# Designed miniproteins, single chains, continued (5), part 57

Each design is a single chain, and the fold is of that chain. pLDDT is the mean over its residues in the fold that is shown.

## One batch from the design tools (miniprotein)

Design m18087
Fold by ESMFold2-Fast:
Structure m18087 (fold): chain A 113 residues (1-113)
Amino acid sequence: ALDALKASLTSLLAAATALAAASSAAAASALVAQIAALLQDILAELAAALPLLSAATAASITAALASIAALVNKAIAAVNASNLAAAKAIATSIAAIASSLLAIVNSALAALA
């Protein structure tokens, strides 16, 4: 469960980093769709991982993913409006949260090994 969560978060960070560097609305739209799909996978993987996590770690991951979900909805709205600048700014925020989440998940994996 945590290994799958780490893999999907790594993919989310890569996609968000690519969106922050996107040079066209078409590229941004494709990347936002990829990020939205990855978020659904991550939410399912978190649900499976919850019994393996401390209450504090579970709460931190859940809160950060709720923040990412809100940002993904804003990114979808931005690309639908062809607002590339807004989508890129949102992507930077998603990447920062995803990077912090990877550190938390890596710490949890080390504790469970």
Scores: mean pLDDT 84

Design m18088
Fold by ESMFold2-Fast:
Structure m18088 (fold): chain A 65 residues (1-65)
Amino acid sequence: MKVLIKALKDIPKYDDTTLGLKKGEEVEATNVEELNDVFVKATVIIDGKEKTVILNKDDVEITEL
């Protein structure tokens, strides 16, 4: 299932598992998996390439497409 991930605040890039986004930026994702009450794991598509990232639920809005 495709989902849209929207940043609710500026998210800095710390490492390969962190998706760097500015507030209001959106990215498409697949394979969204809830890791716990705080974090989700998602496969995002950036410039035609798949990347696995871990996101804090409070930092993003996830909408099903």
Scores: mean pLDDT 76

Design m18089
Fold by ESMFold2-Fast:
Structure m18089 (fold): chain A 91 residues (1-91)
Amino acid sequence: DPVKEARELAAKNKGVVIIDEENNKVEVYTEEEKIKEAVLRAAILVLRDIARLGNYSEEGLKGGIAAVEEAYKAGETDFFNLLEVGIRNMK
């Protein structure tokens, strides 16, 4: 199970796992700079899943993603803060 193996590897190396189920891809980031980029990508992927499950509009999801990207450019690197900004901006 590549997802389980990736999560175990990330936990062991204090990294993050990005799961892209649509493209059957799993990525692990262990370096600090790569972890920050991985956090941004993970927040966007989770936001897309929340939008799909919560039946949010395409425009709402677009607004959420834009807000996450703007917050990241402004210096926000915490996964939960980025995700919360995204959810708040999905109308």
Scores: mean pLDDT 76

Design m18090
Fold by ESMFold2-Fast:
Structure m18090 (fold): chain A 99 residues (1-99)
Amino acid sequence: MEDELIKLAKENGAKIEIERDGDTVTVTIEYETDGKKVKLVLKGDVSDAEASVNQINEVMLKHAHDKKLTELLRAIRTPLLDLFGIDSEDLKALAEKLK
Protein backbone atom coordinates (compact mmCIF):
# COMPACT_ATOMS: atom_id res chain seq x y z
CA MET A 1 0.00 0.00 0.00
CA GLU A 2 2.65 2.54 1.00
CA ASP A 3 4.76 1.48 -2.01
CA GLU A 4 1.82 2.11 -4.38
CA LEU A 5 1.19 5.55 -2.86
CA ILE A 6 4.88 6.50 -3.18
CA LYS A 7 5.01 5.18 -6.77
CA LEU A 8 1.87 7.07 -7.90
CA ALA A 9 3.14 10.29 -6.28
CA LYS A 10 6.52 9.93 -8.02
CA GLU A 11 4.80 9.35 -11.39
CA ASN A 12 2.97 12.65 -10.76
CA GLY A 13 6.18 14.57 -9.90
CA ALA A 14 5.90 14.41 -6.10
CA LYS A 15 7.77 12.81 -3.20
CA ILE A 16 5.89 11.27 -0.29
CA GLU A 17 7.24 10.40 3.14
CA ILE A 18 5.13 8.42 5.62
CA GLU A 19 5.59 8.35 9.40
CA ARG A 20 3.56 6.30 11.88
CA ASP A 21 3.21 6.96 15.62
CA GLY A 22 0.60 4.66 17.15
CA ASP A 23 -2.73 5.48 15.48
CA THR A 24 -1.36 8.73 14.00
CA VAL A 25 -0.19 8.68 10.37
CA THR A 26 1.73 11.70 9.04
CA VAL A 27 2.07 12.00 5.26
CA THR A 28 4.48 14.63 3.93
CA ILE A 29 3.96 15.49 0.26
CA GLU A 30 6.66 17.48 -1.57
CA TYR A 31 6.13 18.76 -5.11
CA GLU A 32 7.14 21.67 -7.34
CA THR A 33 4.78 24.26 -8.81
CA ASP A 34 5.68 27.52 -10.59
CA GLY A 35 9.40 26.79 -9.95
CA LYS A 36 8.90 26.63 -6.17
CA LYS A 37 9.10 23.63 -3.84
CA VAL A 38 5.90 23.08 -1.83
CA LYS A 39 5.66 20.85 1.24
CA LEU A 40 2.28 19.71 2.58
CA VAL A 41 1.75 17.75 5.80
CA LEU A 42 -1.36 15.60 6.23
CA LYS A 43 -1.88 14.18 9.71
CA GLY A 44 -4.62 11.61 10.28
CA ASP A 45 -5.79 9.12 12.87
CA VAL A 46 -6.52 5.57 11.63
CA SER A 47 -8.99 5.12 14.54
CA ASP A 48 -10.94 8.30 13.58
CA ALA A 49 -11.96 8.46 9.91
CA GLU A 50 -13.90 11.72 10.45
CA ALA A 51 -10.83 13.53 11.82
CA SER A 52 -8.66 12.22 8.96
CA VAL A 53 -11.18 13.31 6.29
CA ASN A 54 -11.53 16.74 7.94
CA GLN A 55 -7.73 17.20 7.91
CA ILE A 56 -7.50 16.27 4.21
CA ASN A 57 -10.41 18.58 3.32
CA GLU A 58 -8.84 21.50 5.22
CA VAL A 59 -5.54 21.11 3.32
CA MET A 60 -7.39 20.82 -0.02
CA LEU A 61 -9.45 23.95 0.73
CA LYS A 62 -6.33 25.99 1.59
CA HIS A 63 -4.73 24.92 -1.70
CA ALA A 64 -7.82 24.85 -3.98
CA HIS A 65 -6.11 27.28 -6.42
CA ASP A 66 -3.16 24.90 -6.98
CA LYS A 67 -3.88 22.84 -10.12
CA LYS A 68 -0.74 20.70 -9.61
CA LEU A 69 -1.88 19.71 -6.10
CA THR A 70 -5.44 18.99 -7.29
CA GLU A 71 -4.21 16.64 -10.05
CA LEU A 72 -1.75 14.96 -7.64
CA LEU A 73 -4.39 14.36 -4.94
CA ARG A 74 -6.78 12.95 -7.57
CA ALA A 75 -4.09 10.45 -8.69
CA ILE A 76 -3.19 9.30 -5.15
CA ARG A 77 -6.66 9.56 -3.53
CA THR A 78 -7.39 5.82 -3.19
CA PRO A 79 -4.04 4.68 -1.66
CA LEU A 80 -3.93 7.85 0.49
CA LEU A 81 -7.38 7.13 2.01
CA ASP A 82 -6.42 3.46 2.49
CA LEU A 83 -3.28 4.60 4.37
CA PHE A 84 -5.48 6.54 6.83
CA GLY A 85 -7.73 3.47 7.24
CA ILE A 86 -10.62 5.07 5.32
CA ASP A 87 -12.57 2.70 3.09
CA SER A 88 -15.62 3.24 0.86
CA GLU A 89 -18.03 2.33 3.69
CA ASP A 90 -16.36 4.84 6.05
CA LEU A 91 -16.74 7.56 3.39
CA LYS A 92 -20.42 6.68 2.84
CA ALA A 93 -21.18 6.65 6.59
CA LEU A 94 -19.37 9.97 7.10
CA ALA A 95 -21.20 11.58 4.16
CA GLU A 96 -24.58 10.49 5.57
CA LYS A 97 -23.62 11.73 9.07
CA LEU A 98 -22.60 15.16 7.69
CA LYS A 99 -25.79 15.63 5.62
Scores: mean pLDDT 71

Design m18091
Fold by ESMFold2-Fast:
Formats: sequence, C-alpha cells, structure tokens
Structure m18091 (fold): chain A 99 residues (1-99)
Amino acid sequence: SIDLLTEKLKELVDAGLSPQEIAEELAKLSPGEEIAVIVAEVPQSKHEQIKTELEALGAAVYIKENTVYAAVPLSKTSDAASAIVKAEGVVKQIVTAAA
C-alpha cells in the first residue's frame, strides 16, 4: 500500500535515518519489490507539482522543508529523476536496498 509506505517513509525521515537505511527499511515492507529512494531539493513553488507527478509514478512521497524524499519502483527511477529536473529540482541521491 502506497499509504503505508508514505507513513513509514515519513517516520524514517523524521527519525533521521540515512537514505540507504530508509531504502533498507522500506524493502522489508515489500519483499520482492525493488524500490529506489530519491532525495532531491525542489523549490517550494513546485512541491504540489512534483508530489502529484511522483505519486502518478507509484511513488511514496514525503516533503520536509525543500527536500523531497521519494520511494519509487526501481523501474520508474529514471522517470522520477526526470520529473524532478523538469520541476527545477536537483537530485542529491538515489539509493537502493537491492544487492
């Protein structure tokens, strides 16, 4: 469930976990589903746009200040990064739990 992933994403970000630790914890909630965690800085004026576009890609999204945290299906990572750049954002990290 995207809603459960979003609640967990928010919990982990607010607890101060690294993006890699967040990816590892979210992977435990969806065994067999490959997820990437994207961390980006996005202008406040674009927050509603980027949230809508990332959620349309099946992402769980949490925005804290100007930092966007998105847990996206691994297959949608490139589309998600492109949406962030089009929203005048800067991708800071992309991490996966898959070894």
Scores: mean pLDDT 85

Design m18092
Fold by ESMFold2-Fast:
Structure m18092 (fold): chain A 61 residues (1-61)
Amino acid sequence: MTPEQREALARADRLLEKARELGYPDSVIAQLESLKRTLLEDPERLDVVRAQIDAMEAELA
């Protein structure tokens, strides 16, 4: 796993914890879990996943 993938994965994990702590719907949790899965299964989509993580971070802030 590249350093960029590891950083994106860590960011997604932090968002998942925050979403669970704030009681966000299962649909939001599923979206974040899907982003983690995409990072692991299709690393070619790293830039797209990172952009989606940025959007989710802004929404959950």
Scores: mean pLDDT 81

Design m18093
Fold by ESMFold2-Fast:
Structure m18093 (fold): chain A 61 residues (1-61)
Amino acid sequence: SMEDRIKAGIDELKAIALAEKNPSTRQGLIDFLRSLLPELSEEVQAYAEEKIAEIEAALAA
């Protein structure tokens, strides 16, 4: 489905953000993902917010 494709893209963005060593570039990826949220379905927004929280938890460590 289109939602499955979008979720796969979100998973890829999370993987890129977690592998990124530059904090500014990583934050830019998070901000980009957040900017997409209003364009997504409720289910995909919830999924993206969960993945953002996982990235932010890793940044806090």
Scores: mean pLDDT 83

Design m18094
Fold by ESMFold2-Fast:
Structure m18094 (fold): chain A 55 residues (1-55)
Amino acid sequence: MPLTPEEVAKLVHRVMKETDITTQEAGDLGRRMFGKSREEAEKIAEETIKKVKEK
């Protein structure tokens, strides 16, 4: 089942809290997660955090 908008927002908020991404980048992240399964959205969140921390 795809994630609800609320679940997507919670994942995006977690990434924003753990990383110094902009509101614009957070919006892009939310769009990438929208309509994805929970597993796919969680993977996108983890990959984003990893990429930001590597820079």
Scores: mean pLDDT 76

Design m18095
Fold by ESMFold2-Fast:
Structure m18095 (fold): chain A 69 residues (1-69)
Amino acid sequence: SHHEAELELYRLMREKLGLPDDVVAKIIKAAHTAKSEEEARKKVRELALEAGASEEDAEEIAELAVKAL
């Protein structure tokens, strides 16, 4: 479900990667304000990489963000 994907997204960002709350909020906002799933995936991935996530983790964050929409 969308809710389950959102919970896993928050767990990955906060518990596994330890991203600051401001960064988490920025990633979530980017996903919700994107005009398409492709734009959401690209913007979320770029923000995660900027925050220090690996390419693998950034891709997982992007996929979960799209599923949570």
Scores: mean pLDDT 83

Design m18096
Fold by ESMFold2-Fast:
Structure m18096 (fold): chain A 58 residues (1-58)
Amino acid sequence: GLYAQVARAVGGELTLRLAEAVRAGDEAAVKELAQQMGLSVERAKRRGLGALEALERG
C-alpha cells in the first residue's frame, strides 16, 4: 500500500545517506543516522558498507 511505499522510500533515503557517510568516513553523520534508524553505530556501519557495496556493483 501507499504507506508501505512511503516507509520504504524513507528507509532507502536514510540507507543511501548512511552509505555516503561511511564512504566519506564521517563518524558524526554515521552516529546521527544510526540514532534516527534505531541502530547501534556498529550495525549502522555494517548496513552502510553493505549499501555502498551494492551501489558499487550497480
Scores: mean pLDDT 75

Design m18097
Fold by ESMFold2-Fast:
Structure m18097 (fold): chain A 137 residues (1-137)
Amino acid sequence: DPDVDRLLEELKSEDPETREFAARVLGYLSEDPEVAERAVPPLIEALKDESPRVREAAALALGRIGGELAREGVEPLIEALKDESPRVRAAAALALGRIGGELAREGIEPLLEATGDESPRVREAARLALERIGYRP
C-alpha cells in the first residue's frame, strides 16, 4: 500500500508535526491487521521520539491497534508510564488498558503506581486501564 509506505517514511521526518500525524494515521489504518503488523515496530520506536506529541501519538496508536498485534508494545508502554510528559504517561496507561487482558498483566503494578501520579489525567487513565484489565482492589 503506497499510503502506508509513505506514512512509514513520514514517521522518520525531521518535522515533529509530520511524525505525529503519521503515527496517528498509522494507528487508524491498523484496523487492517496487515497494516498493524507493519506499523507496530516503528510505532514502538516512536515511543522514544524527542517530541512528547509524537510519543503520545505512538502510545495512542499502539492502544488503538490493541490485543495480540500490539503485544510487543506492552513492555515499551510500561516504560512510557514514567515519561516526563503527563500526556505521554496518560496515553501509555490508556494503551495498556486497551491492549488489555493477560497481555497487559505485567502492567498492573506500574499502573497501580500511576494511580498516585501528580497529574489527575494520568491517575484517571491508570484507574480506567486497571478496570479494563479486570484488576479489583
Scores: mean pLDDT 89

Design m18098
Fold by ESMFold2-Fast:
Structure m18098 (fold): chain A 59 residues (1-59)
Amino acid sequence: GDMLRQALEDLKKEAEKLGVWDEELEKLYEEAMKAIDEGNLEEASKLIKEMSKLIEKKK
C-alpha cells in the first residue's frame, strides 16, 4: 500500500507542476485512493498507470 500511495502523490505533484491537474485526474486519484484503502492493489496499480498515461498525453 505505501509504495502505491507514494506513487499516487508523486503523480499528483508532477501534474500540478505541469499545470495539467484537472477533474479527470482528480477522479482517477480518488478512485485509486479508494482502491488502496479497500486492499484492491491490482485496481489501484491500474488506475495509477492510467493517471501516468493521461498526464503524458496532456503535457
Scores: mean pLDDT 83

Design m18099
Fold by ESMFold2-Fast:
Structure m18099 (fold): chain A 85 residues (1-85)
Amino acid sequence: SMSEESRKLAEEVAEFARQAAAELNALGDRTGSDEVRKLGRELDTAAQSLENNPDISLQAAEGMREYVERLYERGVAIARELEAA
């Protein structure tokens, strides 16, 4: 069902966002980057939003997936540049 599909996607996106947040928080601490730490906190906030909205639509869950993927990619890119310097 669409409700089961959106719930499963939201759960998977929330799990990804929590893991990504932990990774960016560790990278932020390692590099001393406030921007990387802020992106990690934004990922935690996104995960909490998904966890608190069990009736999320499939379209909204897909939008959240794209959003958390972009936050993670940006944070990793910033951390890589800082470690290369």
Scores: mean pLDDT 88

Design m18100
Fold by ESMFold2-Fast:
Structure m18100 (fold): chain A 66 residues (1-66)
Amino acid sequence: MKLPKEEAEKKAEEYQRKGVRALAQGDYKTAAEYALKSAEALESLGDLERAKRARESAEQLRKMGE
């Protein structure tokens, strides 16, 4: 699914902020899910480099929660 560019960027930032809050509370699983959602929003934008970094962060967070 493709989002308008402005909405996709706004969603990516929103998901990153929620992920940071979850991480601060020790919720690694929730933080990883928000990082993944951020990556999906960036992929919809066509920004593959930022999406790749967000996916890598999501995997690292998931590893810390395991």
Scores: mean pLDDT 78

Design m18101
Fold by ESMFold2-Fast:
Structure m18101 (fold): chain A 58 residues (1-58)
Amino acid sequence: MKENAEKAIEALKNGDLVTAARYLKEAGASADQIARAVNAAMQGKLDEAKKIVEEALK
């Protein structure tokens, strides 16, 4: 779980939204949580995206 969260955050930082969504889904995040994290990353809010990922996967 934690490894998938770290990989998702790295993919979001690199702009690879497809890979990020896949890691989040594999870790058990809901579609809503994935959409929120991706949307935050698209707005350049990487700290917010990271927080959403960590809260979704704890």
Scores: mean pLDDT 78

Design m18102
Fold by ESMFold2-Fast:
Structure m18102 (fold): chain A 73 residues (1-73)
Amino acid sequence: SMEEAEKKIEEIKKEMEEKLKKLLEEYKKKIAEAEAKGDKEEVRKLARELTVRSINITGEAYDEILAIKQEAR
């Protein structure tokens, strides 16, 4: 049913938010360490990695949401 699909979508969104929060915490520590060392190249590298990983986590979650929406039809 559509109601069951909505509940599954909410769960996926919560899992996505938890993964993104964990990723952000991990990279904040790494970036802070690189900044403390004055390593601008490492800061840029870590910022790019954070962006790419965030895109992948978000994309995977939305792919799952789309699959659920298609199955609910």
Scores: mean pLDDT 87

Design m18103
Fold by ESMFold2-Fast:
Structure m18103 (fold): chain A 59 residues (1-59)
Amino acid sequence: MEDKIIDAAIKLIRYYGSKVTIEDIAKEAGVTVEEVLKYFPSKEDLIRKAAEKEIEKLS
């Protein structure tokens, strides 16, 4: 689930930049906003984790 949320965040940030909302990310991932907040208490934390994960995925 966490990876699903991160993947959705990466896709939306790439298209919309920092203007992406947690609601948009939750919808893209197919989860609730509450579920996103369980893993990422803030939008800033989610963006940071998404950036770190994207770099790791590229190997």
Scores: mean pLDDT 77

Design m18104
Fold by ESMFold2-Fast:
Structure m18104 (fold): chain A 59 residues (1-59)
Amino acid sequence: SPSLIAVQEVATELGYDLTPEEIETLANDVETYLHAFKIPATPSHLRSLARLFIELNKR
């Protein structure tokens, strides 16, 4: 899944050590958001949303 890869890469870049379950949950949230708002799953959109959702999860 492109969303799963984006979440994994962005988490690593931000220095967060996420569990596989956390990565899967965040990837699903990204996919749900893209689908709901009909946003193309481009690398830029995937990485931007992954970063947003990771940071929101960490407060």
Scores: mean pLDDT 84

Design m18105
Fold by ESMFold2-Fast:
Structure m18105 (fold): chain A 95 residues (1-95)
Amino acid sequence: QAAAEAAAAKEAEELAREVQRKTKEMIKLYKTGSDEESIKAARKTLDEAQRASDAIEAAARQSTSKEQRRRLILAGASAGVSAIAASSIITSLKK
C-alpha cells in the first residue's frame, strides 16, 4: 500500500515535469512561431495539462499518506499552472 502510494506520487511528479517541458516549448513557439502554430501547441498543452491535473487529483484523493498526498498536491498545482498558461495564449491569439 505505502509503496503503491509512493509510486503514484513519483508518476504524478514525472507527468507534471513532462507537462512543464511542453509548456516551455509552447511559450518558445509563441515567441518565434506563427499564431496558428502557437494556438495548435497551446490547445495540445491545455488538453495534456488538464488530463494530468485530473489524474493527479484523483490519486491525491485516494492517498492515505500525508507525505505522498503533499507530493501529489504540488504536482497537480504545477499541471494546473501549465493549463492556465496554455489557456491564456489561446485567449490572447483568438482575439
Scores: mean pLDDT 79

Design m18106
Fold by ESMFold2-Fast:
Structure m18106 (fold): chain A 70 residues (1-70)
Amino acid sequence: MDSKIEELEKKAEEALEQLKNSKSEKEVDEAGKELEKYVTEILKLSGQEDKIPSAVAEIQRLVDEQKKKL
């Protein structure tokens, strides 16, 4: 279980970097969707499903912030 969470954390970090380096709204949306996917899987595997709505809201906020910088 721990190694699977580590792999998902690395993928989430990669998606976050893609989000920060995105040059178009489409790239921001795609990176945000990937980040949401991996964060959601991490929370489910760690038994923190109750935190998923808050995590999704924070990711959407990051997506909106990045779009404002374009």
Scores: mean pLDDT 83

Design m18107
Fold by ESMFold2-Fast:
Structure m18107 (fold): chain A 108 residues (1-108)
Amino acid sequence: SPIDEAIKLLEEAKKLVDEALQSTDPATVRALVEKIRELVARATQLILSDPRVTEEQREKIRELAKEIFKLADEALASTDPATQRELFEKIKKLIDEMLKIVEEIKAA
């Protein structure tokens, strides 16, 4: 189902955030962030295509995706490793919030 695929993509994105937190190579971090953005964008599209999704859930998913993209851009713009780590930890928490909403949709 689209929702099962969205869960898989968000879990993959979360794994890549963990890899970014462990990486010290700027080129590797950039490539990981680009993949995270792609996975979150695709998951968002799949979630929003499910007719079981309420308007409140749609709005929350759009807000979460928008904030993830903003934090990802801030992480790539930062030259401070401590700031980058804080931003990646925030991205991970937002992905966890998206996963909670998706599990609610699946349970309905």
Scores: mean pLDDT 88

Design m18108
Fold by ESMFold2-Fast:
Structure m18108 (fold): chain A 92 residues (1-92)
Amino acid sequence: SLLEQHPSEEEKRAAEEELRRLRREAERAAEAGDVAAIEAVAARVAALADEAVARGLGDLEIAYSMELMYISTLLTEVLRKQGKFEEYLEKA
């Protein structure tokens, strides 16, 4: 973005709390082998990252993108355990 803004301390704490909740949801979905639930969490985090980019909040975008990478790791692990990892790569 041409104008980079910094989130407030309150906004950062709210984002951290939201990310912790989303991570727990993704981890529980992974434990259950629920690919659709993991993808739903990933979509929510991706939307938050896109919103942060649109608002010029680079620090939040980085935080959301890092969490998305972690959730993608959980998704990969579940897909590999289910024998669906190769098929998923062809669709991505």
Scores: mean pLDDT 81

Design m18109
Fold by ESMFold2-Fast:
Structure m18109 (fold): chain A 102 residues (1-102)
Amino acid sequence: MEGRIEVSASPASVTVAVGESVTVNVTVTNLSDRDQHVAVAADLPAGLALAEPAESVLVAAGGSATVSIVLTGLEAGTYNVTVTARGSDGAEASATVTVTVT
């Protein structure tokens, strides 16, 4: 099965207090034979805020890069955050992080 990029998030689940921030590391792996500019975006539910904006990273051919996403808890609850990585050649991958706000 041919994939151009792969994405993983660590931790896969995290707990944060209301008004506090937590960092999620997103690792993007470029499985192509070319360098790619990869845009990382997070789909956030209303109970969470993005404290640090989504960023683009250059991932070398066959290499990987890690992007940090900082999330702030706004409302108590359990939320699924979908992180999508999109390469400059149209390759796309996503990962889900479960965020519990207490």
Scores: mean pLDDT 79

Design m18110
Fold by ESMFold2-Fast:
Structure m18110 (fold): chain A 93 residues (1-93)
Amino acid sequence: MELMEEYFKKREEAIEYIQKAAEYLEKGDKEKAKEYLEKARKLAEDDPFTYLAVDVLEKKLEGLSEEEILERTPEERRAAVLVAISAYETIVK
């Protein structure tokens, strides 16, 4: 189905932008990391997997570690946030 092919192309492109944003964040280039994160967010709007990874990366851009993200998460949302962190790690690893 053509719609599924377009969906997977958007996912692949979102993954590439997430990977680039994470790389720039690791190098301390927050401006470039933010630029690529915004590109990834636009592509990830219809894909929960890449959207979860974008949300984690946005919090990391704010200076939060994965541990601090979990610490600030209400107990009832902890499982959902762990899934989001797993999505992020799957994309960047």
Scores: mean pLDDT 79

Design m18111
Fold by ESMFold2-Fast:
Structure m18111 (fold): chain A 81 residues (1-81)
Amino acid sequence: MLKEAEELLKEAEEALKEGDTERAGELAVKAALLAMKAVPPEYVPKGIGLVLRAIGHLLEGDAEGALEAAREALELAKEVS
């Protein structure tokens, strides 16, 4: 799961570099959701907050913001897993 989240985040970064902001945002949200599955129950509220932030940025067309929130979610999962 965590490795798959890292791969999705890398694909999101590549999509953003290619100018595909919609795909970048969608992949970032998927990465954040997948990273949340690696988070212990006590950190789930913080993880959910990061996922919601990524979704919020995606809905606003801010793929860079969605990517940053996804990176924070993945880093949280790595620190607590």
Scores: mean pLDDT 81

Design m18112
Fold by ESMFold2-Fast:
Formats: C-alpha cells, structure tokens, sequence
Structure m18112 (fold): chain A 65 residues (1-65)
C-alpha cells in the first residue's frame, strides 16, 4: 500500500534524519507502520527512511492498495 500526501505548509518530517518538505510538495509513503492520533509513521519511497508526519499539516492526495 502506498499513500501520497501533499504539504499544506513547510513541514519537517521526523526520523533518523529530519526531512524538510516545502509547501506544495508531494511525498509518497509505503509500509505504513503506525497511525497515532494526528501522526503517521511510514517508510518514504525515495529515501527508504522511516518518517513521522503531522497529519494536520498535510492533505491526503492518493491511497494505492
């Protein structure tokens, strides 16, 4: 399963190395690990890094099964 999210503002995704995602950028995640309230933890497709996102700052674009 892949999830595509779009940044509504500049977002710092938390992980082993924090990633800055500029406003309007789309990120694709796979291997959904955890959803805890307003936070989503999943593997970034491009870097292979596990990242945690604040869902209040991102919009859902697409979910692929």
Amino acid sequence: MRITLRALEDVVAEGEKPVLIPKGTEVTLEDLIEIDGEKLTAKDVETGQVLTFDLRKLELVEVEP
Scores: mean pLDDT 81

Design m18113
Fold by ESMFold2-Fast:
Structure m18113 (fold): chain A 87 residues (1-87)
Amino acid sequence: MEKEIEEAIKRLKTAIENGDSVGALRAARELSRLVDKAINEGDIETVEKALKALRELAEQSPDPLVRRQLELTIEYAEKKIEELKKK
């Protein structure tokens, strides 16, 4: 899972750097799915590492749709990690 998330982060970063809004949005959605899978597997460390990268990419993204997608993924993951830590 960590390697798949790292690869998706790299794709997102490359798409942002190239001004590829369609590619960036696609990669952001893929990251959302991978983060959800890691949450379902209880891999808190991988999710926390991904959250750090997602926050940095959200700040770097000039496209408001890509930024919003990343912000929604961050908010969702933070809430789910809190739930997992309470169990």
Scores: mean pLDDT 81

Design m18114
Fold by ESMFold2-Fast:
Structure m18114 (fold): chain A 68 residues (1-68)
Amino acid sequence: SHEDVVAAAEARLDTLEASIPELSPEEALEVLDTMTRLLTEEMRRHGLPEDRIEELLARFEELRRRAA
């Protein structure tokens, strides 16, 4: 279900949030860019509504902003 896809994306995001303080800014940005791309492709493939995709991407953008 779309809910399962969102939950999986959120779990990956939570893991990434926990890892970021242990990474350099360059490493954090590389990981965030890769994960953002892969998760966006996965969410679109599963037909998630754009509003839900934008909500999750906003969290990644906030993490990227903090890592930079």
Scores: mean pLDDT 79

Design m18115
Fold by ESMFold2-Fast:
Structure m18115 (fold): chain A 96 residues (1-96)
Amino acid sequence: DKEENMKKAIEDAKKEAEKKKKELKEKAEEAKAEGLEEAAKVLEEAAKKAEEYIKEGEELLKEGNLVEAEKKYVEAISVADAGEAKAKKLIKEALE
């Protein structure tokens, strides 16, 4: 049951990381359309870094390293959230 719970936690973290990565890419496209180039770059860089952590997590998962795989997906979520927050601040500052 503990291994099943860990696998579920990893699956949920992976889904959240992938979702946030897609949201960052969409927001980057929107920012570019509005001429907010600095915010778009921040969102694109965050999406690329999240994708890197997701790929590292996939490799660890294939190796059976569940604990380290979960950490990589959590890191992907963390960098995505930080990138979104930074982009929101830049957008607000640009509109003031």
Scores: mean pLDDT 87

Design m18116
Fold by ESMFold2-Fast:
Structure m18116 (fold): chain A 83 residues (1-83)
Amino acid sequence: SEAYEKALKALEEAQRLAEEGNLEEAIKIIEDTAKELEDKDKNVSILLQLILKAAKRASELGPEQTAKVLRTGILNLKTIAAL
C-alpha cells in the first residue's frame, strides 16, 4: 500500500539520520509521517507510533541504540509486507 511504502521510506531515512547522530530529525520524520498516515491507514500509523515511542526512549541512550531500534522497526514492517 502507499501508506506502507511511505512508512518504510520514513523509517529508512530516520535510521540513516540516527546513524549520522541527527536524532531530532530522525524523531521528527517519524512523528510527521505517523500524523500524516493517521487518517489514511490506522494500522500503519499505530505501528509507527509504537516505533516512535521506542525510538524516543532509545534517543536518551544515544545514536547507536536509536538506529538499532529503527532497524528493528524496518525489519518488522518488511516482514509484515512479505506475508
Scores: mean pLDDT 85

Design m18117
Fold by ESMFold2-Fast:
Structure m18117 (fold): chain A 60 residues (1-60)
Amino acid sequence: SDIDDAMQLIQDAVAKISGFSKEQEKLYRELVKLGMPSEEAIKLVEEGVEVAKKALRELK
């Protein structure tokens, strides 16, 4: 189940990132580099570019 759960999370992440603009993808990558979990970074980017930018500013 752990492997299946991990594969599902990867597939969900890939599907969402595939729909991202270049700006959204860049923000996602920058949030993850600062230590944010991929799931949280995807959620913030989905909520909006400005939400993701605010989170990025607060994390540095």
Scores: mean pLDDT 78

Design m18118
Fold by ESMFold2-Fast:
Structure m18118 (fold): chain A 85 residues (1-85)
Amino acid sequence: MELVEELLREAEKYLEEYREYEESLPPEHRPGAQAGYLLRLALYLRELGAEHLFPELIKYIDSQEHPVATAAALAVAAEELLERR
């Protein structure tokens, strides 16, 4: 299975929780929160040997209605996939 497909499937488990988190954030704090989760995602992708996927995942995140929630869910998904190794 392609790693991007695994990440997206795993992220679905966490999306609702982080959507509630994003909705609770003031709009001015959302860019900072998204950047924080993108940094975590980048670090976990490096550990997975998949940092080359980061630009594709950024484009996906930016295309979503809830980019903070999507970035957070993907970061958690990447961490979970690391723990299963």
Scores: mean pLDDT 84

Design m18119
Fold by ESMFold2-Fast:
Structure m18119 (fold): chain A 55 residues (1-55)
Amino acid sequence: ASTDEVIDQILSLMAGASVEAIRQFARELLSTIRDPEFRAALERRMAAYIAEVEA
């Protein structure tokens, strides 16, 4: 799957989770990712998702 498809699946797993749980999961994932492109894409999409949930 493409990077975006993988990120979409990750975000779907967090559907219904609290903002704090989402932030914690994001921190854990970002700390383990070595691919800078994937890390940047995930960080960007996690930030957007958190902003949407908080709005």
Scores: mean pLDDT 76

Design m18120
Fold by ESMFold2-Fast:
Structure m18120 (fold): chain A 69 residues (1-69)
Amino acid sequence: MLNEEAKELLRRAIEAAARGDAAAAREYLTQAWKAASDPEKQRSLAGAVRAAEHGAGAAASGAWEALKA
């Protein structure tokens, strides 16, 4: 399961994406990836960070999927 630090960073990524701040959303996703203690979850978050290059909507989708898991 994702640790609380990574979950908080994912929530911040979703909030940034909702404001249209794709750069901040991607930065919070990157921080969540680094904070993840589970290697499997860290790998999933790396994919989400890569997808976030396509903009705020992609960053929000990746963050929500990671948070739900």
Scores: mean pLDDT 76

Design m18121
Fold by ESMFold2-Fast:
Structure m18121 (fold): chain A 68 residues (1-68)
Amino acid sequence: SDEEIEELAKEIKELYFENNPDLSEEQKKRFEESLEKLVEEYKKSTDPRSRASIRRFLEWALKELKEL
């Protein structure tokens, strides 16, 4: 669901910034923009395969961050 994708993106952002406290404002902005683009692509896509691909990517990214 859209709510689940927004929650995934939020958790990824929070963990990434926590793990990288010395990130510049430019690096933070680029990361946020990349996540926002993926969330918007998911919300606008009517293709189940595209949606599943985006979700799997975000779930993978969250898992990688949690294993740090």
Scores: mean pLDDT 84

Design m18122
Fold by ESMFold2-Fast:
Structure m18122 (fold): chain A 71 residues (1-71)
Amino acid sequence: MKEELAKKAIERVEAEAEKLAKEKGREEAARKLRELARETRELAEKSKDPEEKEIGLEVAKKAEEIAEELE
């Protein structure tokens, strides 16, 4: 189930973002999330599995959105 895997990954990113913002501040959390999004997108683009690529791109996009919300 592609949708379930993406949802769990996104929930994990959201939880880590909230934790980082509380411990390190919103700006540093946003910076780390942008790095995570870039790395995740690069890995997704390199994937030959269409489902893995789609999940990775969705997770990367969500990490970028959360980073924008933190600023």
Scores: mean pLDDT 79

